# Designs tried in a protein design run: designed miniproteins, single chains, continued (4). Part 32

Each design is a single chain, and the fold is of that chain. pLDDT is the mean over its residues in the fold that is shown.

## One batch from the design tools (miniprotein)

Design m13085
Fold by ESMFold2-Fast:
Structure m13085 (fold): chain A 95 residues (1-95)
Amino acid sequence: SMAEAQAALQEIEELTAQVERGGEAAIAKIKSSTPAGARTIAGVFAAEVKEVQRRAEELAERAASSPLADEVRAAMERLKETGERQAAAVAEVAA
C-alpha cells in the first residue's frame, strides 16, 4: 500500500540519521581509545552500517510495486552513500 511505502521512506530517513549519529559517536570514541580499541570500534560501526543498508534494501524491495518505489529507492541510495562516507571517515580516524 502507499502507506507502507511512506512508512518505508520514514524508516530509511531515520536509519540515515542513525548512521550519521553513529559515525560521530564512533569518531569521538576512537579519539579516546587505544589503537586496538579504535580498530574494534571502526569494525563494529562498519558492521552496523552493513546491517542498516540490508534493512533499507528490504524496505525498497517491499515498496518496488508502489507509486513511491522511485522515492524509496532514492532514499536507499542516499543511505548507502551516507553509510559509505561515514564508514570511510571512521576508518580514516582509526588508522
Scores: mean pLDDT 87

Design m13086
Fold by ESMFold2-Fast:
Structure m13086 (fold): chain A 60 residues (1-60)
Amino acid sequence: MEEEAKKAFANATLAGVTTGSPEGLDAAARAGDLLDQGKYEEAKRAGEEGIDLAYKYGKS
């Protein structure tokens, strides 16, 4: 779970930066905070949501 949460956070951050979506970057930051708190399941979900938000509100 921890590695999956870290991967989701990294992918969310990359998506937010690539698309220029503030909503995606905010969700990625939330995933990072949850990961730092050891809330791996919540961090993974937040990261996955961040990817979706990045592409919804970004350049795609």
Scores: mean pLDDT 78

Design m13087
Fold by ESMFold2-Fast:
Structure m13087 (fold): chain A 70 residues (1-70)
Amino acid sequence: MKYVEEIIKIAKKNGANDKEIEEIKKLLKKLSEKERKAIVKNAKTDGLSVEEIKTAIKVVLRARAGARPA
């Protein structure tokens, strides 16, 4: 999937273990390609920690869930 490998590389550089990598992969699968691209940009620009990457993904998912069904 696009951008997943890039985010995983950033997480590994920041000391993520295998369990954290698997959790991040699972969370990223719930995002669209456009949303994953935004996470990559933020992680590269702001140097996000492993916890900050997880939080950023959850924030994106929350924004999606906040859209009214009609």
Scores: mean pLDDT 76

Design m13088
Fold by ESMFold2-Fast:
Structure m13088 (fold): chain A 87 residues (1-87)
Amino acid sequence: MYELVLTAEGTKEQAEAVANLARAIAYKMGFEVKEVKLEKTADGKYKVTITIRGAESEEEARELGKQIADAAKKYVGVDVKTEVRRV
């Protein structure tokens, strides 16, 4: 089993939008959002870290990560870093 970890930085609204996109896409694809961490890095800047579990293969986790990253870039205007971990 694999976990997908997503990280993005931006305004509070952008960070929350990325978390909401990740939850929506994960839910539609049958994945569990294990954790969402929102950290204030500076006034008006926030870092969001989202952990999703339930991928059966590394490829499935990478595809999920790409879909979320592409959606975040298109709709929120932020870059998402993706990391896949075996658990």
Scores: mean pLDDT 84

Design m13089
Fold by ESMFold2-Fast:
Structure m13089 (fold): chain A 88 residues (1-88)
Amino acid sequence: MEAEELERKLEEEFAQLEKEALELGKSNEYSEEKRETLVRYWAFDQARGINTGLLQPQTEEEKELAAQLKKEYEELKRKIDELREEAE
C-alpha cells in the first residue's frame, strides 16, 4: 500500500543520512558543507523524538534549517500515519 511504500522510503533515507552523519561525526575535521549533513540528521532525529546530543545547531542559519527540516519530517510522518489509518 502507499503508506508502506512511503514509510520504507523514509526509513531508507534516514538510514542513508545516519550513515553519512556518523561517518562525518568520527572525523577530526569537518567543513561547513559537511555541517549541513549533520544538521539535517539532527533535525530528522529530533522529529522522531530522539535526542542524540551529538550535534546542536550553532548558527542562526543552522537553527533555521533545522527548524524547517524538523517541521517537514514531522508533517511527512503525520501523513504516513494518516494513510495507515485510512487503509485500516
Scores: mean pLDDT 68

Design m13090
Fold by ESMFold2-Fast:
Structure m13090 (fold): chain A 107 residues (1-107)
Amino acid sequence: SLKEKILEILDEVLSKPEAEFFKNPVPASDTEAWALIEDPLSLNEIKERVENGEIKTAEEFEELITQMYLNLRRVLEPGSQEAVDAEKLYKEILEKLEPIIEEDRKS
């Protein structure tokens, strides 16, 4: 099912060290960065939304992952290892999701 395929991607990604920046991207000491994130999205929160049936399409999942990545870009230093890891992980999720989006649209 679509839900099972998305959860498989999330579980694989969450097992990677690079995923730490998506779980807790902003240090508690960075109060200015936290002020820029009105509604913080994490991989764990997105996974919960998938599991409870709030995310019904692959496109909706892509939109949430993209918003999470854009939030990270606002708070992470450009060119830092954290920013590089976040972009790499984001692109990997999109690559794994693209064939699922294509099949979902055809169904």
Scores: mean pLDDT 72

Design m13091
Fold by ESMFold2-Fast:
Structure m13091 (fold): chain A 65 residues (1-65)
Amino acid sequence: EELTTSGGHKVTKLAEGEFLYKDELSNATIKLKVDFETGTVTATNLETGETATFSAPTLVKELSA
C-alpha cells in the first residue's frame, strides 16, 4: 500500500499507524509512527536512529484515509 502526501512524497504502509518514507534525493529511509488520536507523528531515521516527534494533523489525515 502506497500513499502520496500533499507535498508529493510517497509513503508505504507497513502496519496500522506505521509507514515507510524513502527520501529519493538523499536515499534516507524514514519510519513514521502515527498517533491518530493526537495527530502526532514520530519520524525515525533508520540510518542514524534519530527520532523526531511533531504535530502533523494534515499528514495524519492523509495517512488515515
Scores: mean pLDDT 72

Design m13092
Fold by ESMFold2-Fast:
Structure m13092 (fold): chain A 60 residues (1-60)
Amino acid sequence: AEKSAEAAKKAAEEGDATAAATAGYQALVISGNEEAGRKASQAGAAGDAEAAAEYAVLGA
């Protein structure tokens, strides 16, 4: 979970919203926080890489 959250943060820093959302969703689902994972995925789909990474880091 931690490695996936770090990957999400790094992808967001590089402006890759899709990669950030994907890594964040996986980290949060593994941690049992499915609702936050869904929010991270939705943020990434909207192009908000920063929000996607934030959900991953805070929810993992």
Scores: mean pLDDT 68

Design m13093
Fold by ESMFold2-Fast:
Structure m13093 (fold): chain A 118 residues (1-118)
Amino acid sequence: MRRRAEIEVLEVSDIKPGEKVTVKVRVRNLGDEPLELRVSVYATTENGDVVLLDEKTVRLEPGEEKEVTFEFIAPENLVALQVRVEDVRTGEVLASVTLTIDEDGKAKVLSRRSRELE
């Protein structure tokens, strides 16, 4: 009876300050009830500031998965991106993934939280 969600990063374009970035993720409902989810992309800067870049809501039936595509302009001094999956009803973070950006503007998965923990 406890709701669970999973996130996977499918695609990230090159990340260059002032240029358009595309991030594509897959979100899955691992639970037995429908989920309404807020999927949000946050930037972390070198100063430790966290900035919301884009958010979308999706509804997933039990066992359903959907792809979510984000488009935004890359901020200056960006060091990491985090994608969060939140239950709209409770505000609970069900899943997240953090990406670091290298000197060539390539994204790499640093940490993944909130895969099913059973």
Scores: mean pLDDT 79

Design m13094
Fold by ESMFold2-Fast:
Structure m13094 (fold): chain A 62 residues (1-62)
Amino acid sequence: SLKEIERELARLETARAIVQAGLDFAKSNPKMPQSVIDALEEQLEELEKEIEEVRKKLEEAK
């Protein structure tokens, strides 16, 4: 249903905000390994792709 898609979108947007905060914290540490930053950036990219797919489903359901 439309409402379930909207709830899934809200969940994913919250997860993206948490990962973004973690990435910002990692980037603020000059001793943070690049591999940790890369892993967080990859996780953020995957979440953004999932959000775009859910947004497309939401638009098509309207």
Scores: mean pLDDT 86

Design m13095
Fold by ESMFold2-Fast:
Structure m13095 (fold): chain A 80 residues (1-80)
Amino acid sequence: MSDEELLKELEAEAKKVMAEVKAETDPLKVAKLAQEFRLKFLEVYDKIKNEEIREKLLELYKKTSEELNEILEALKEKAE
């Protein structure tokens, strides 16, 4: 698999995680999904050899993590 294909795979995984998280009402399940996405990011990051693609991967991870944290905090405010 090329570095570009690995980046696209993580982009697809990010979209999937965001869709699943938006359907969740349990903050613990959202936290688990966020952690699973982080582990997938680390796996893909270790396989990438091209520095430019690695930088794009880091930007994708940061953006997705920020969005996941916003959803998690909103759910925590509603949950006991």
Scores: mean pLDDT 81

Design m13096
Fold by ESMFold2-Fast:
Structure m13096 (fold): chain A 65 residues (1-65)
Amino acid sequence: GPLEKVKEGLKTGDLTLILEGLNELVKKYGEKLQKEIEEYLRSKGISDTAEALKEAAKYVLEKLD
C-alpha cells in the first residue's frame, strides 16, 4: 500500500518511491492531508526538495501508521 512505499522509500533513500507513496496517500485521504503536509513543511522552513520529501514521509508515517 502507499504507506509501505513511503516506509521503503525513506529506508532506502528512494525519493521517487516516497513521492509515489505520498501522491497515493493524498488521493486516498484527500486534499486536507496535502494541506497539512504543506503547512508542516512551511513551518519548518525547508527549501530543499529532497529534505521536504523525507520530512513529509516522516510526518505521514507518524500520523497514519
Scores: mean pLDDT 83

Design m13097
Fold by ESMFold2-Fast:
Structure m13097 (fold): chain A 82 residues (1-82)
Amino acid sequence: MSLQETFEKADLLIKQGKVDEAVSIYKDILLKSNSSFVKRDAAARLKELNHPETDSILKNAIAQSTSPFEDFMLRFILHSKK
């Protein structure tokens, strides 16, 4: 499945009320992606969902980050307010 298809599938799951499944997909993208921009987009979607696990997922992604730029971007999203 392409990255675009994966995001579209997660967006569809949210529309269907299957938020836990969508969170799992965004979490996988966030942890497995090689692109800081793709991780940013997944983190932003997780933050928007306001799921109870969002903060823990983002903190885990920050802990696994090997790039100072990626760490900065993920921390910015984690601490952003609506």
Scores: mean pLDDT 77

Design m13098
Fold by ESMFold2-Fast:
Structure m13098 (fold): chain A 94 residues (1-94)
Amino acid sequence: SDIVDLVVDISKKFQVEPANTALLLLASAGKIELPKELAEELRKNKTLTNYIMYLTLELMSRGKTLYNVTNDVAKEIINRLTSGSLKETLLSQL
């Protein structure tokens, strides 16, 4: 999937864990609720907010938008980039 490859590529470029990039992208697309701790960091941390902006711009550079993060794409991202109880919790939100 082009969007999964994008998540991996941008995560490597900015030295962010791919699972965390996936959480930020999926929450920005309205597919999941962020874990409470990450949601609190996002509210006060300009660097993390800027990273979400870079994710959106990277999607646009590839001819995509947050609307292209469909439920099927979200499920693929969750299945490939998360595991264990987090994966099960996120899949239950779709």
Scores: mean pLDDT 81

Design m13099
Fold by ESMFold2-Fast:
Structure m13099 (fold): chain A 81 residues (1-81)
Amino acid sequence: MEKIKKNVEEAEKAVEKMRRGEATPADLRRAILNVAGAANSIDGKKANELATELRRAFEESPERAVEILEKGVKDIKKALE
């Protein structure tokens, strides 16, 4: 449980960095992996779906990927409460 909370915290920090315009594409990719990992510990099916959508969004538009990632982080945080 502590590891899941840490993964979510790291992903949330990455999203904040992206909102500030300071994140690189590599930071975004790492955040996606962290969010997918945290989600997988809660619901494996939703995690796989989220990871697939994030990968597609990242290839098409980094801005779209950030939007999906931000929503995913919020949903995971609520599930952990």
Scores: mean pLDDT 71

Design m13100
Fold by ESMFold2-Fast:
Structure m13100 (fold): chain A 69 residues (1-69)
Amino acid sequence: GVRGTILSGDGVQAALALDDGRSVALLAPASALEPGKVVDGVLDGRPAKVRVTEVAENGLTGRGELVEE
């Protein structure tokens, strides 16, 4: 899947900035993300799933991969 950088949000939703320039709104705060976890999100108004691949030391950022649906 397409990889991206996880950005902390408003404490309710994080965002995944995909390497191709698209963005996914995650239905989880950055603080709830764990490596290997799959989280629900929205990409261009449609349901998407993201696998968390890495969480930064501060727990507020990381990396993820778009799961193909």
Scores: mean pLDDT 75

Design m13101
Fold by ESMFold2-Fast:
Structure m13101 (fold): chain A 97 residues (1-97)
Amino acid sequence: MIEFYAGTTLLLPATPGVPASEVTMPSAEEAEEAVRRLAEERALAMARKIAEAKKNGELTEEELKAIKETKEQLIEEMKLLGIPEEKIEEFEKLLEE
């Protein structure tokens, strides 16, 4: 129900345009693993982009504050998805450099 500005949702993306009749429903475990892996890769990719922008001084004070708030929300989502603590720490380090 909440639409984030510019669609900045990195976790649990929709699969637009895929017909339901062509989608094979995987087991619950297989679906959870696929979602977790995608969430890991996307979170780390976003963190790297943010870290580069922060290092280059391209981020404003307001953007740095927004990143801090977004970091907490993403960490909560990662924990709910069962992402390993090691990956969550890596994500957190990338955002803080």
Scores: mean pLDDT 65

Design m13102
Fold by ESMFold2-Fast:
Structure m13102 (fold): chain A 86 residues (1-86)
Amino acid sequence: KREELELGVLVLRRTSEELEKRGKTELSKKIREIAEKGEESIKNGDYEEAEKYIREGEELILSHRDDPEVREAVGLAIGRGVAEYR
């Protein structure tokens, strides 16, 4: 559903911002690029492509799950995204 994709992309964007605050600059940049591609896909009505980018962002974050600062950044980003979306 479009709303779920919009929320997913927003959470990725907020995750990038929270990672940048913690000095995780390279991961932040990659997540930001993925979020931007997801946003563009939603604008173009390509929801399958948007879902693919959200999945890529999720997998990239999960590959860093052993880093407590990455886990904290994701938790805060989810909270921010949910609050901002509604």
Scores: mean pLDDT 86

Design m13103
Fold by ESMFold2-Fast:
Structure m13103 (fold): chain A 86 residues (1-86)
Amino acid sequence: SAEEQAEKIIKQAERIVERARELEANRKNIPKEEVLKELAELEAQLEKLESQIPEDSPLREEVLKKLEEARKELAEIKAKAEKEYA
C-alpha cells in the first residue's frame, strides 16, 4: 500500500542518517576519500528516495519532512568532514 511504501522510505532515510553518523564518529579511522565518497553516495540515496514518495499517501507530508530533516543532517555531517579534510 501507499502507507507501507511511505513507512519503508522513512526507515530507509533513518538508516542513511545512522550510516552518516557512523562515518562521522569513525572518520579518523577511515580513509578520507572513502568517507567523502560514502557521504556522497548517501546523499544520492536520499535524492532517489524523494522520487519514490507515493503521491496518494496520507503520510506524504510526514515523509517529505523526514527526508528534509535527513538531508539537513547529512549536509551538516558532510560539511564537517570536508572542513576536517581541508
Scores: mean pLDDT 80

Design m13104
Fold by ESMFold2-Fast:
Structure m13104 (fold): chain A 90 residues (1-90)
Amino acid sequence: EEEKKKKLDEYYKEMQRIADEIAAHNPAAGLAVKDAVDRIYELAKSGEKVEEARKITDALAELLRASGAPDDLVERFREAGEKMVEIAKE
């Protein structure tokens, strides 16, 4: 249980770094991403409606791609969110 929380915190920090990178170039988009990241973390941490965390991650990744975010950044975001969902299901 403690190990699970540490893994979630690791991916949460990665998603926060991505939100900060976005905010550096587009503050409004960065705020929206940060709010979504906080929601993904709370869903994964609680274990409730964990599939909503995946849907939020996927939807936001598509919006980031459509807005011209680098593919590498979009994939890093998606991978972190998917890992949080996997850990939450353990």
Scores: mean pLDDT 80

Design m13105
Fold by ESMFold2-Fast:
Structure m13105 (fold): chain A 65 residues (1-65)
Amino acid sequence: SEQLERLVDRVTGPDGTISREQALELLEALGLTREEAEELLAPLLGPDGKVSRERLLALLREIEA
C-alpha cells in the first residue's frame, strides 16, 4: 500500500489530481490492457479529464488485493 501511494503521489499534480494519460500508463504498468485501463478509469474521470488521487488509489488497491 505504501508503494502504491508513492507511485500515485509521483504522478499527482499540485491540485491532487492525475492526468488521464498518466493514470492509464500506471494501470498498464500494473498489467492491465489499454482497453481494461480505459474502461476502469472512465467513470473516475472528472469533467477536466483528470482522476482524483483518492479514487485512483482505491481502484489500485482493489486490483492488487
Scores: mean pLDDT 80

Design m13106
Fold by ESMFold2-Fast:
Structure m13106 (fold): chain A 75 residues (1-75)
Amino acid sequence: SAVERALAALRDLWLQMVDRFNPDWSPEQRAELRALVDAAYAWGLATGAGLSPAEARALFEERLLALLQEHSRRQ
């Protein structure tokens, strides 16, 4: 679906950002951030069904930012 394609593209973008802008991080640190991206993606797929692609992307981004903020507070 258009929603699934939009969420997959956004996931790929965030995964590329994790890998490209954190090259000096340990494999474990990058894996932790990739897991947060994948968690937001899975939640977006489950919750975004029937939404527009734009609404589904916003839903994904809101969830990812919340997870990243929580991760940052625990560092």
Scores: mean pLDDT 80

Design m13107
Fold by ESMFold2-Fast:
Structure m13107 (fold): chain A 80 residues (1-80)
Amino acid sequence: MVSPEVAERAGRALREAMARDPQVQQELLNISSAQTVEDARKYAERLVELMEQLGLSPEDLEAVRRLLESFIAQKEAVEA
């Protein structure tokens, strides 16, 4: 589970990254549309790498990683 503070920080970082590069939104869609947990993790890694290249802080990137891990775990639980 992700704390509300981590979720809020990750959300702000994602909104900022989407404003800088439309590929961020595409990677988020790829994660949400992934047929397998493995594909979702692959797209999540790509998204974090892209956000790092856009100059987001390590703390913001860590919050995003935790949010994506929580989302992937929830997706697996709901689809099982």
Scores: mean pLDDT 79

Design m13108
Fold by ESMFold2-Fast:
Structure m13108 (fold): chain A 72 residues (1-72)
Amino acid sequence: APPAEQFFASYWGADGTTPVNGAVAPGIAEFRAAKQAGDPEADTRLLRRVLDPDGSGKPSAEAMRAELAKHL
């Protein structure tokens, strides 16, 4: 599985329809559409939404890799 999809399966479930955090996950549908379109930034965009929802830029690429490593 793509790194971001594998990571977020732990939050939304493998099919992306059963959110473990109790919220609807519209970002998963957008992410899957972007992956089908071949968008190389789809993984990074999804990670930014989860780790930096306020758009502060605080999560670095290193921090995003560290979060993925916990779930790989």
Scores: mean pLDDT 54

Design m13109
Fold by ESMFold2-Fast:
Structure m13109 (fold): chain A 102 residues (1-102)
Amino acid sequence: DRASKLAQIAERLQAAFPQLTPEAARYLAELILSSSEEERNFFMTALGLVADAFPDAVFDAARVAALAERVRELRAEYPEPTPEAMRRQRELLLEHVRRLFA
């Protein structure tokens, strides 16, 4: 059932990213189930980058929601993934996360 699938995805996400709170993992699991494969892949890549850059940071549901919104904005602003656009997206994403933990 959907609830069981959601719980399993949330558990796997929290195991992969221990920085996620249980509520954040559940929020992200719901986002993944509601998103296209392309959106999921882009967001998961961004989350991995952010987790690596800020290893001591804790991501609650509000921070994950803010990160998802920023990822959508950057994806819309830079639809063509050139190396320059990818570097700029990374810079802007990491700056946004620094502000979230300020």
Scores: mean pLDDT 78

Design m13110
Fold by ESMFold2-Fast:
Structure m13110 (fold): chain A 74 residues (1-74)
Amino acid sequence: SVEEAIKKAEEALEKLRPYLSEGEIKALETQLENAKTDERQAYGLLVSLGMRALEVGDKELAEELFKTAEELAK
């Protein structure tokens, strides 16, 4: 569901916050608000956060985010 996707995205953003610039954080927070009312935006946000999780070495977080995105895309 979109609600579950938003919860996962919010949790992921907080975990990734130390690796992000102020501008990236602001952009992602804006995407998070948009994702609350748009399933396509929620999907895109989860994929973007998953890719950033892979870049910083958090494979487990990335797998969780990609799985949530796939479930949303059903």
Scores: mean pLDDT 84

Design m13111
Fold by ESMFold2-Fast:
Structure m13111 (fold): chain A 71 residues (1-71)
Amino acid sequence: MLEIRKLILETLYENKDSEETRKKLIEELQKKYKLKKETAEEIIDQALETLSDEDIELELNQLNGIFPKRS
């Protein structure tokens, strides 16, 4: 779950509210974590509703300490 959250936050930090970005996230979640499209969409939508830009940056810093970029 934390790796999924990191991927979502990294992508949202770069291109918040982009439909192209959202489609890329859905595809990555399906490929890496074997999630159904509907489940991936729900997780992304929940993240978008709960996060400010400041919260995204803070959580990314914490997640980068747990999950290094090259892991």
Scores: mean pLDDT 68

Design m13112
Fold by ESMFold2-Fast:
Structure m13112 (fold): chain A 92 residues (1-92)
Amino acid sequence: SLIERAREAWRAGDFERALELAEEAARELEPKLALVKAEDPETLAALRALLAAGAAEANALLDAGKEEEALELGFETAKRIAEAITAAAEAL
């Protein structure tokens, strides 16, 4: 929900609010990500691969002049990563 609110703020041109919401999301994920880093190296590797794939696709969209689609993909990738971190931490 925080990542979705950050996306809405970004679309409204409120970059400062979008950044605040993204930072709040990161703070909520920090203890969960620490658990994954300590106890689940396989999930950590999968998260790194997901981030790399999302970055590659976003760069391809930017090269094609599709800046809005690249930003939307960025928010979607962040949401998927946050969900995966939460699921992995809850399973530990």
Scores: mean pLDDT 84

Design m13113
Fold by ESMFold2-Fast:
Structure m13113 (fold): chain A 82 residues (1-82)
Amino acid sequence: MKITVQVTAEDGSVVSIEVDLKESVGEALKKVLEKMDFSEELKKRLEEIAKELEKLTLEELSKITGLSASEILNRLIDLALS
């Protein structure tokens, strides 16, 4: 199932990306990285997070956490910024 999610970058810019709930969280994060101009440090951290979550789908993580796909992606970006 394809949905549109909004993600916020470190500069406060917001972009909309189309993700499939059956794709991995890692694949969704790669789409974010391709659409947004991140700092090299943030890009590296997000790529590391994407690799760790490459086997877990957005649907599975949403079910486990109770968060929407948009909330998951924004929380992972916030984690990379910390």
Scores: mean pLDDT 78

Design m13114
Fold by ESMFold2-Fast:
Structure m13114 (fold): chain A 76 residues (1-76)
Amino acid sequence: EELRREALREAVDAAIDELVTKIKQAPSVEEARKIADEMIENVREGLKNAGVSDQEIEEAVRRLREAADKAIKELE
């Protein structure tokens, strides 16, 4: 349980770092939004396939959305 939760936290943190990096490297705000939407949905699907609870998936998606919104605003 705890080791599984730690692995999930590390995976989500890594996904956030990758998401923010890709947004900052995007050639436009529109492309950044597209990258964010696609990556967040990929993470959601991956977590569902891994058997992660709906509550944990929604928390991960919330964290990803907040990080993406902040990074995109910095581009605007």
Scores: mean pLDDT 81

Design m13115
Fold by ESMFold2-Fast:
Formats: structure tokens, sequence, C-alpha cells
Structure m13115 (fold): chain A 82 residues (1-82)
């Protein structure tokens, strides 16, 4: 699908999920990080394509720094479906 403002997040979903991911990783909460990524996957149809890619990329970067393999795998699935 093509969107007029592909870099914009009109529903705040991408921003919310990115915030939850950052919070989970800062708190060293692997389960919460995976849940945030799964939330993005569940709501990918309601998030602009650019937002989905940003969430996936950001999740990989954050999870890599923390060695969170489960979050990396979840983020890869999100990127594969975007």
Amino acid sequence: SFEPDPSWDPNGQAAHIAGELRKAILNKDEEAAVKAIEEALKNKDKIPKIGVKEIGRNAIELAEENGNKKAVEAAKKLLEES
C-alpha cells in the first residue's frame, strides 16, 4: 500500500511501541521487549510501512546491544512481513 506520509505515524502506534521497547530494554525485561515487538506484528496493518521498518530496525539495534536473541528473532519476523 502507498501512503501520503509514509514517515508519519498518524495513530501513534509506532511511537508507542518504540517507547515500550526502549523502556523494556532499559529495564532489562526480555519478555516485555518481545511483547512490544509482537504488538507491532499484531498491529502491522494499522502502522505505516515506514513505521514498521523503523520499529524493526530499532528493535534489532537495541536487542543486539543487550544480547536479546528472542527480541532479534521477533523483530526479524516483523521486517519479513513488512
Scores: mean pLDDT 66

Design m13116
Fold by ESMFold2-Fast:
Formats: C-alpha cells, structure tokens, sequence
Structure m13116 (fold): chain A 72 residues (1-72)
C-alpha cells in the first residue's frame, strides 16, 4: 500500500516552506525565493494528482504560495 499523507503533514510542509521562503526574502535572495515557490507549486500539483483526498488543502496552500510570490 502507498503511504497516505494527512492534512497535518501538508500543513507542516507548508509551514517549513514559508519559513524557508521568508529567510530567503530577508537575505535578499528574491530570485531564489521565487524559484523555491515555483518548485513547491510543481510538487503540490503532483501531490494533488497522487493524493486527491488532499485536493482542498493543497489548493488552499497553492493559492497562498501564489499570493506570496506576488509580494516578492
């Protein structure tokens, strides 16, 4: 059986990701921060395909990442 991810694991991933992005922004690494967001969006799209029960929370996280990218 394939491992099934929980909403809590998605939120933990998102929290760590936000911390990483904020650190890059604080360090002036704006281009790298945008690349990290783009990579994360690709990863989340794949997770949504593989774990459709998480589609709602993944869509919310992806929307927040897109808004964060606009602010950088």
Amino acid sequence: PLPVLSEQEVLEFYNELKETIQKLVDEGELELAKKVIDYALQLLEKMKEEQPHLAEILNEVMKELEELKKKI
Scores: mean pLDDT 83

Design m13117
Fold by ESMFold2-Fast:
Structure m13117 (fold): chain A 82 residues (1-82)
Amino acid sequence: SAAEEVIKRLEEIAKENPEAEGAAQTIAQSLRDAAELGDEALARAAKHGAENAEKFLLEGGASEELGREISELLKELAEALS
Protein backbone atom coordinates (compact mmCIF):
# COMPACT_ATOMS: atom_id res chain seq x y z
CA SER A 1 0.00 0.00 0.00
CA ALA A 2 1.00 3.65 -0.30
CA ALA A 3 1.19 3.85 3.51
CA GLU A 4 3.55 0.83 3.71
CA GLU A 5 5.84 2.42 1.09
CA VAL A 6 5.97 5.74 3.01
CA ILE A 7 6.60 3.94 6.34
CA LYS A 8 9.43 1.94 4.71
CA ARG A 9 10.97 5.15 3.32
CA LEU A 10 10.77 6.83 6.76
CA GLU A 11 12.53 3.79 8.32
CA GLU A 12 15.28 4.00 5.65
CA ILE A 13 15.71 7.75 6.33
CA ALA A 14 16.01 6.97 10.07
CA LYS A 15 18.76 4.39 9.38
CA GLU A 16 20.70 6.69 7.00
CA ASN A 17 20.29 9.91 9.01
CA PRO A 18 20.86 9.56 12.80
CA GLU A 19 19.80 13.22 13.31
CA ALA A 20 16.39 12.41 11.76
CA GLU A 21 15.90 9.02 13.50
CA GLY A 22 13.65 10.19 16.35
CA ALA A 23 11.34 12.32 14.19
CA ALA A 24 11.15 9.76 11.35
CA GLN A 25 10.38 6.88 13.74
CA THR A 26 7.72 8.94 15.56
CA ILE A 27 5.99 9.79 12.25
CA ALA A 28 6.23 6.16 11.05
CA GLN A 29 4.66 4.91 14.31
CA SER A 30 1.84 7.48 14.03
CA LEU A 31 1.10 6.26 10.48
CA ARG A 32 1.10 2.59 11.61
CA ASP A 33 -1.27 3.34 14.51
CA ALA A 34 -3.60 5.43 12.31
CA ALA A 35 -3.68 2.77 9.55
CA GLU A 36 -5.32 0.36 12.05
CA LEU A 37 -8.17 2.90 12.47
CA GLY A 38 -8.78 3.35 8.72
CA ASP A 39 -8.06 5.65 5.78
CA GLU A 40 -9.63 8.78 7.35
CA ALA A 41 -7.40 8.50 10.45
CA LEU A 42 -4.37 7.70 8.25
CA ALA A 43 -5.03 10.77 6.06
CA ARG A 44 -5.23 12.98 9.19
CA ALA A 45 -1.97 11.51 10.56
CA ALA A 46 -0.20 12.03 7.20
CA LYS A 47 -1.46 15.64 6.97
CA HIS A 48 -0.38 16.39 10.57
CA GLY A 49 3.02 14.80 9.90
CA ALA A 50 3.47 16.85 6.71
CA GLU A 51 2.67 20.11 8.56
CA ASN A 52 5.15 19.33 11.37
CA ALA A 53 7.93 17.32 9.67
CA GLU A 54 10.25 20.27 8.88
CA LYS A 55 10.10 21.54 12.48
CA PHE A 56 10.66 18.09 14.05
CA LEU A 57 13.58 17.33 11.70
CA LEU A 58 15.24 20.72 12.31
CA GLU A 59 14.91 20.29 16.10
CA GLY A 60 16.83 16.99 15.70
CA GLY A 61 19.56 18.73 13.67
CA ALA A 62 18.49 17.46 10.24
CA SER A 63 18.65 19.60 7.08
CA GLU A 64 15.74 21.70 5.78
CA GLU A 65 15.98 19.66 2.55
CA LEU A 66 15.37 16.36 4.40
CA GLY A 67 12.44 17.93 6.28
CA ARG A 68 10.89 19.03 2.97
CA GLU A 69 11.39 15.54 1.47
CA ILE A 70 9.51 13.93 4.36
CA SER A 71 6.79 16.63 4.25
CA GLU A 72 6.23 15.98 0.51
CA LEU A 73 6.05 12.19 1.03
CA LEU A 74 3.38 12.70 3.70
CA LYS A 75 1.43 15.23 1.56
CA GLU A 76 1.34 12.72 -1.31
CA LEU A 77 0.06 10.01 1.05
CA ALA A 78 -2.67 12.31 2.44
CA GLU A 79 -3.77 13.26 -1.11
CA ALA A 80 -3.87 9.57 -2.19
CA LEU A 81 -6.26 8.84 0.73
CA SER A 82 -8.61 11.83 0.04
Scores: mean pLDDT 83

Design m13118
Fold by ESMFold2-Fast:
Structure m13118 (fold): chain A 96 residues (1-96)
Amino acid sequence: SEARKLAEEALKAIKEGDYAAAYEKLNELYELILKLGATEEQIEKVVTALEENPDISEEELRKLLEELGLDEEVKEALLLFAKVLQEIEKARLSLG
């Protein structure tokens, strides 16, 4: 529930044009994911997948997360992190 709350707050900040608040919530979600047991390398794999395919589907993300061998709670948090990162990048690209 904490991961979902942070993701919802980040998405709201993006919608309101408050990118500073969005990045702050994204960083809080990143720290939570590490605390839940993901490694920096596992998070980097998700970030790299998004950089290589910005329009990557939820199904493809879930498949990648399954291959990382993480618990369901960590997989949900990483999926939410990926979705927030996709929205912030889309907003960033629309500005320049």
Scores: mean pLDDT 83

Design m13119
Fold by ESMFold2-Fast:
Structure m13119 (fold): chain A 65 residues (1-65)
Amino acid sequence: SLLERVRAAQKEMEELAKQGKLYTAEYDPAAKTFTLVEVGPDAEQVAAFAAKHGKLPAEQEAAFL
């Protein structure tokens, strides 16, 4: 189901976050799948991610910057 795919994407994001990698999940309605997109080191993308998901944990923020 879609909910199971959401949970799978969240688990992958959590594992990547533990490695200091910052990702967001984007849904593709045509493929009915989630794609993990790496948030680049651009200040604009960091600000957009922080606004969407709240303040980054210090550990993730340090690894991303």
Scores: mean pLDDT 61

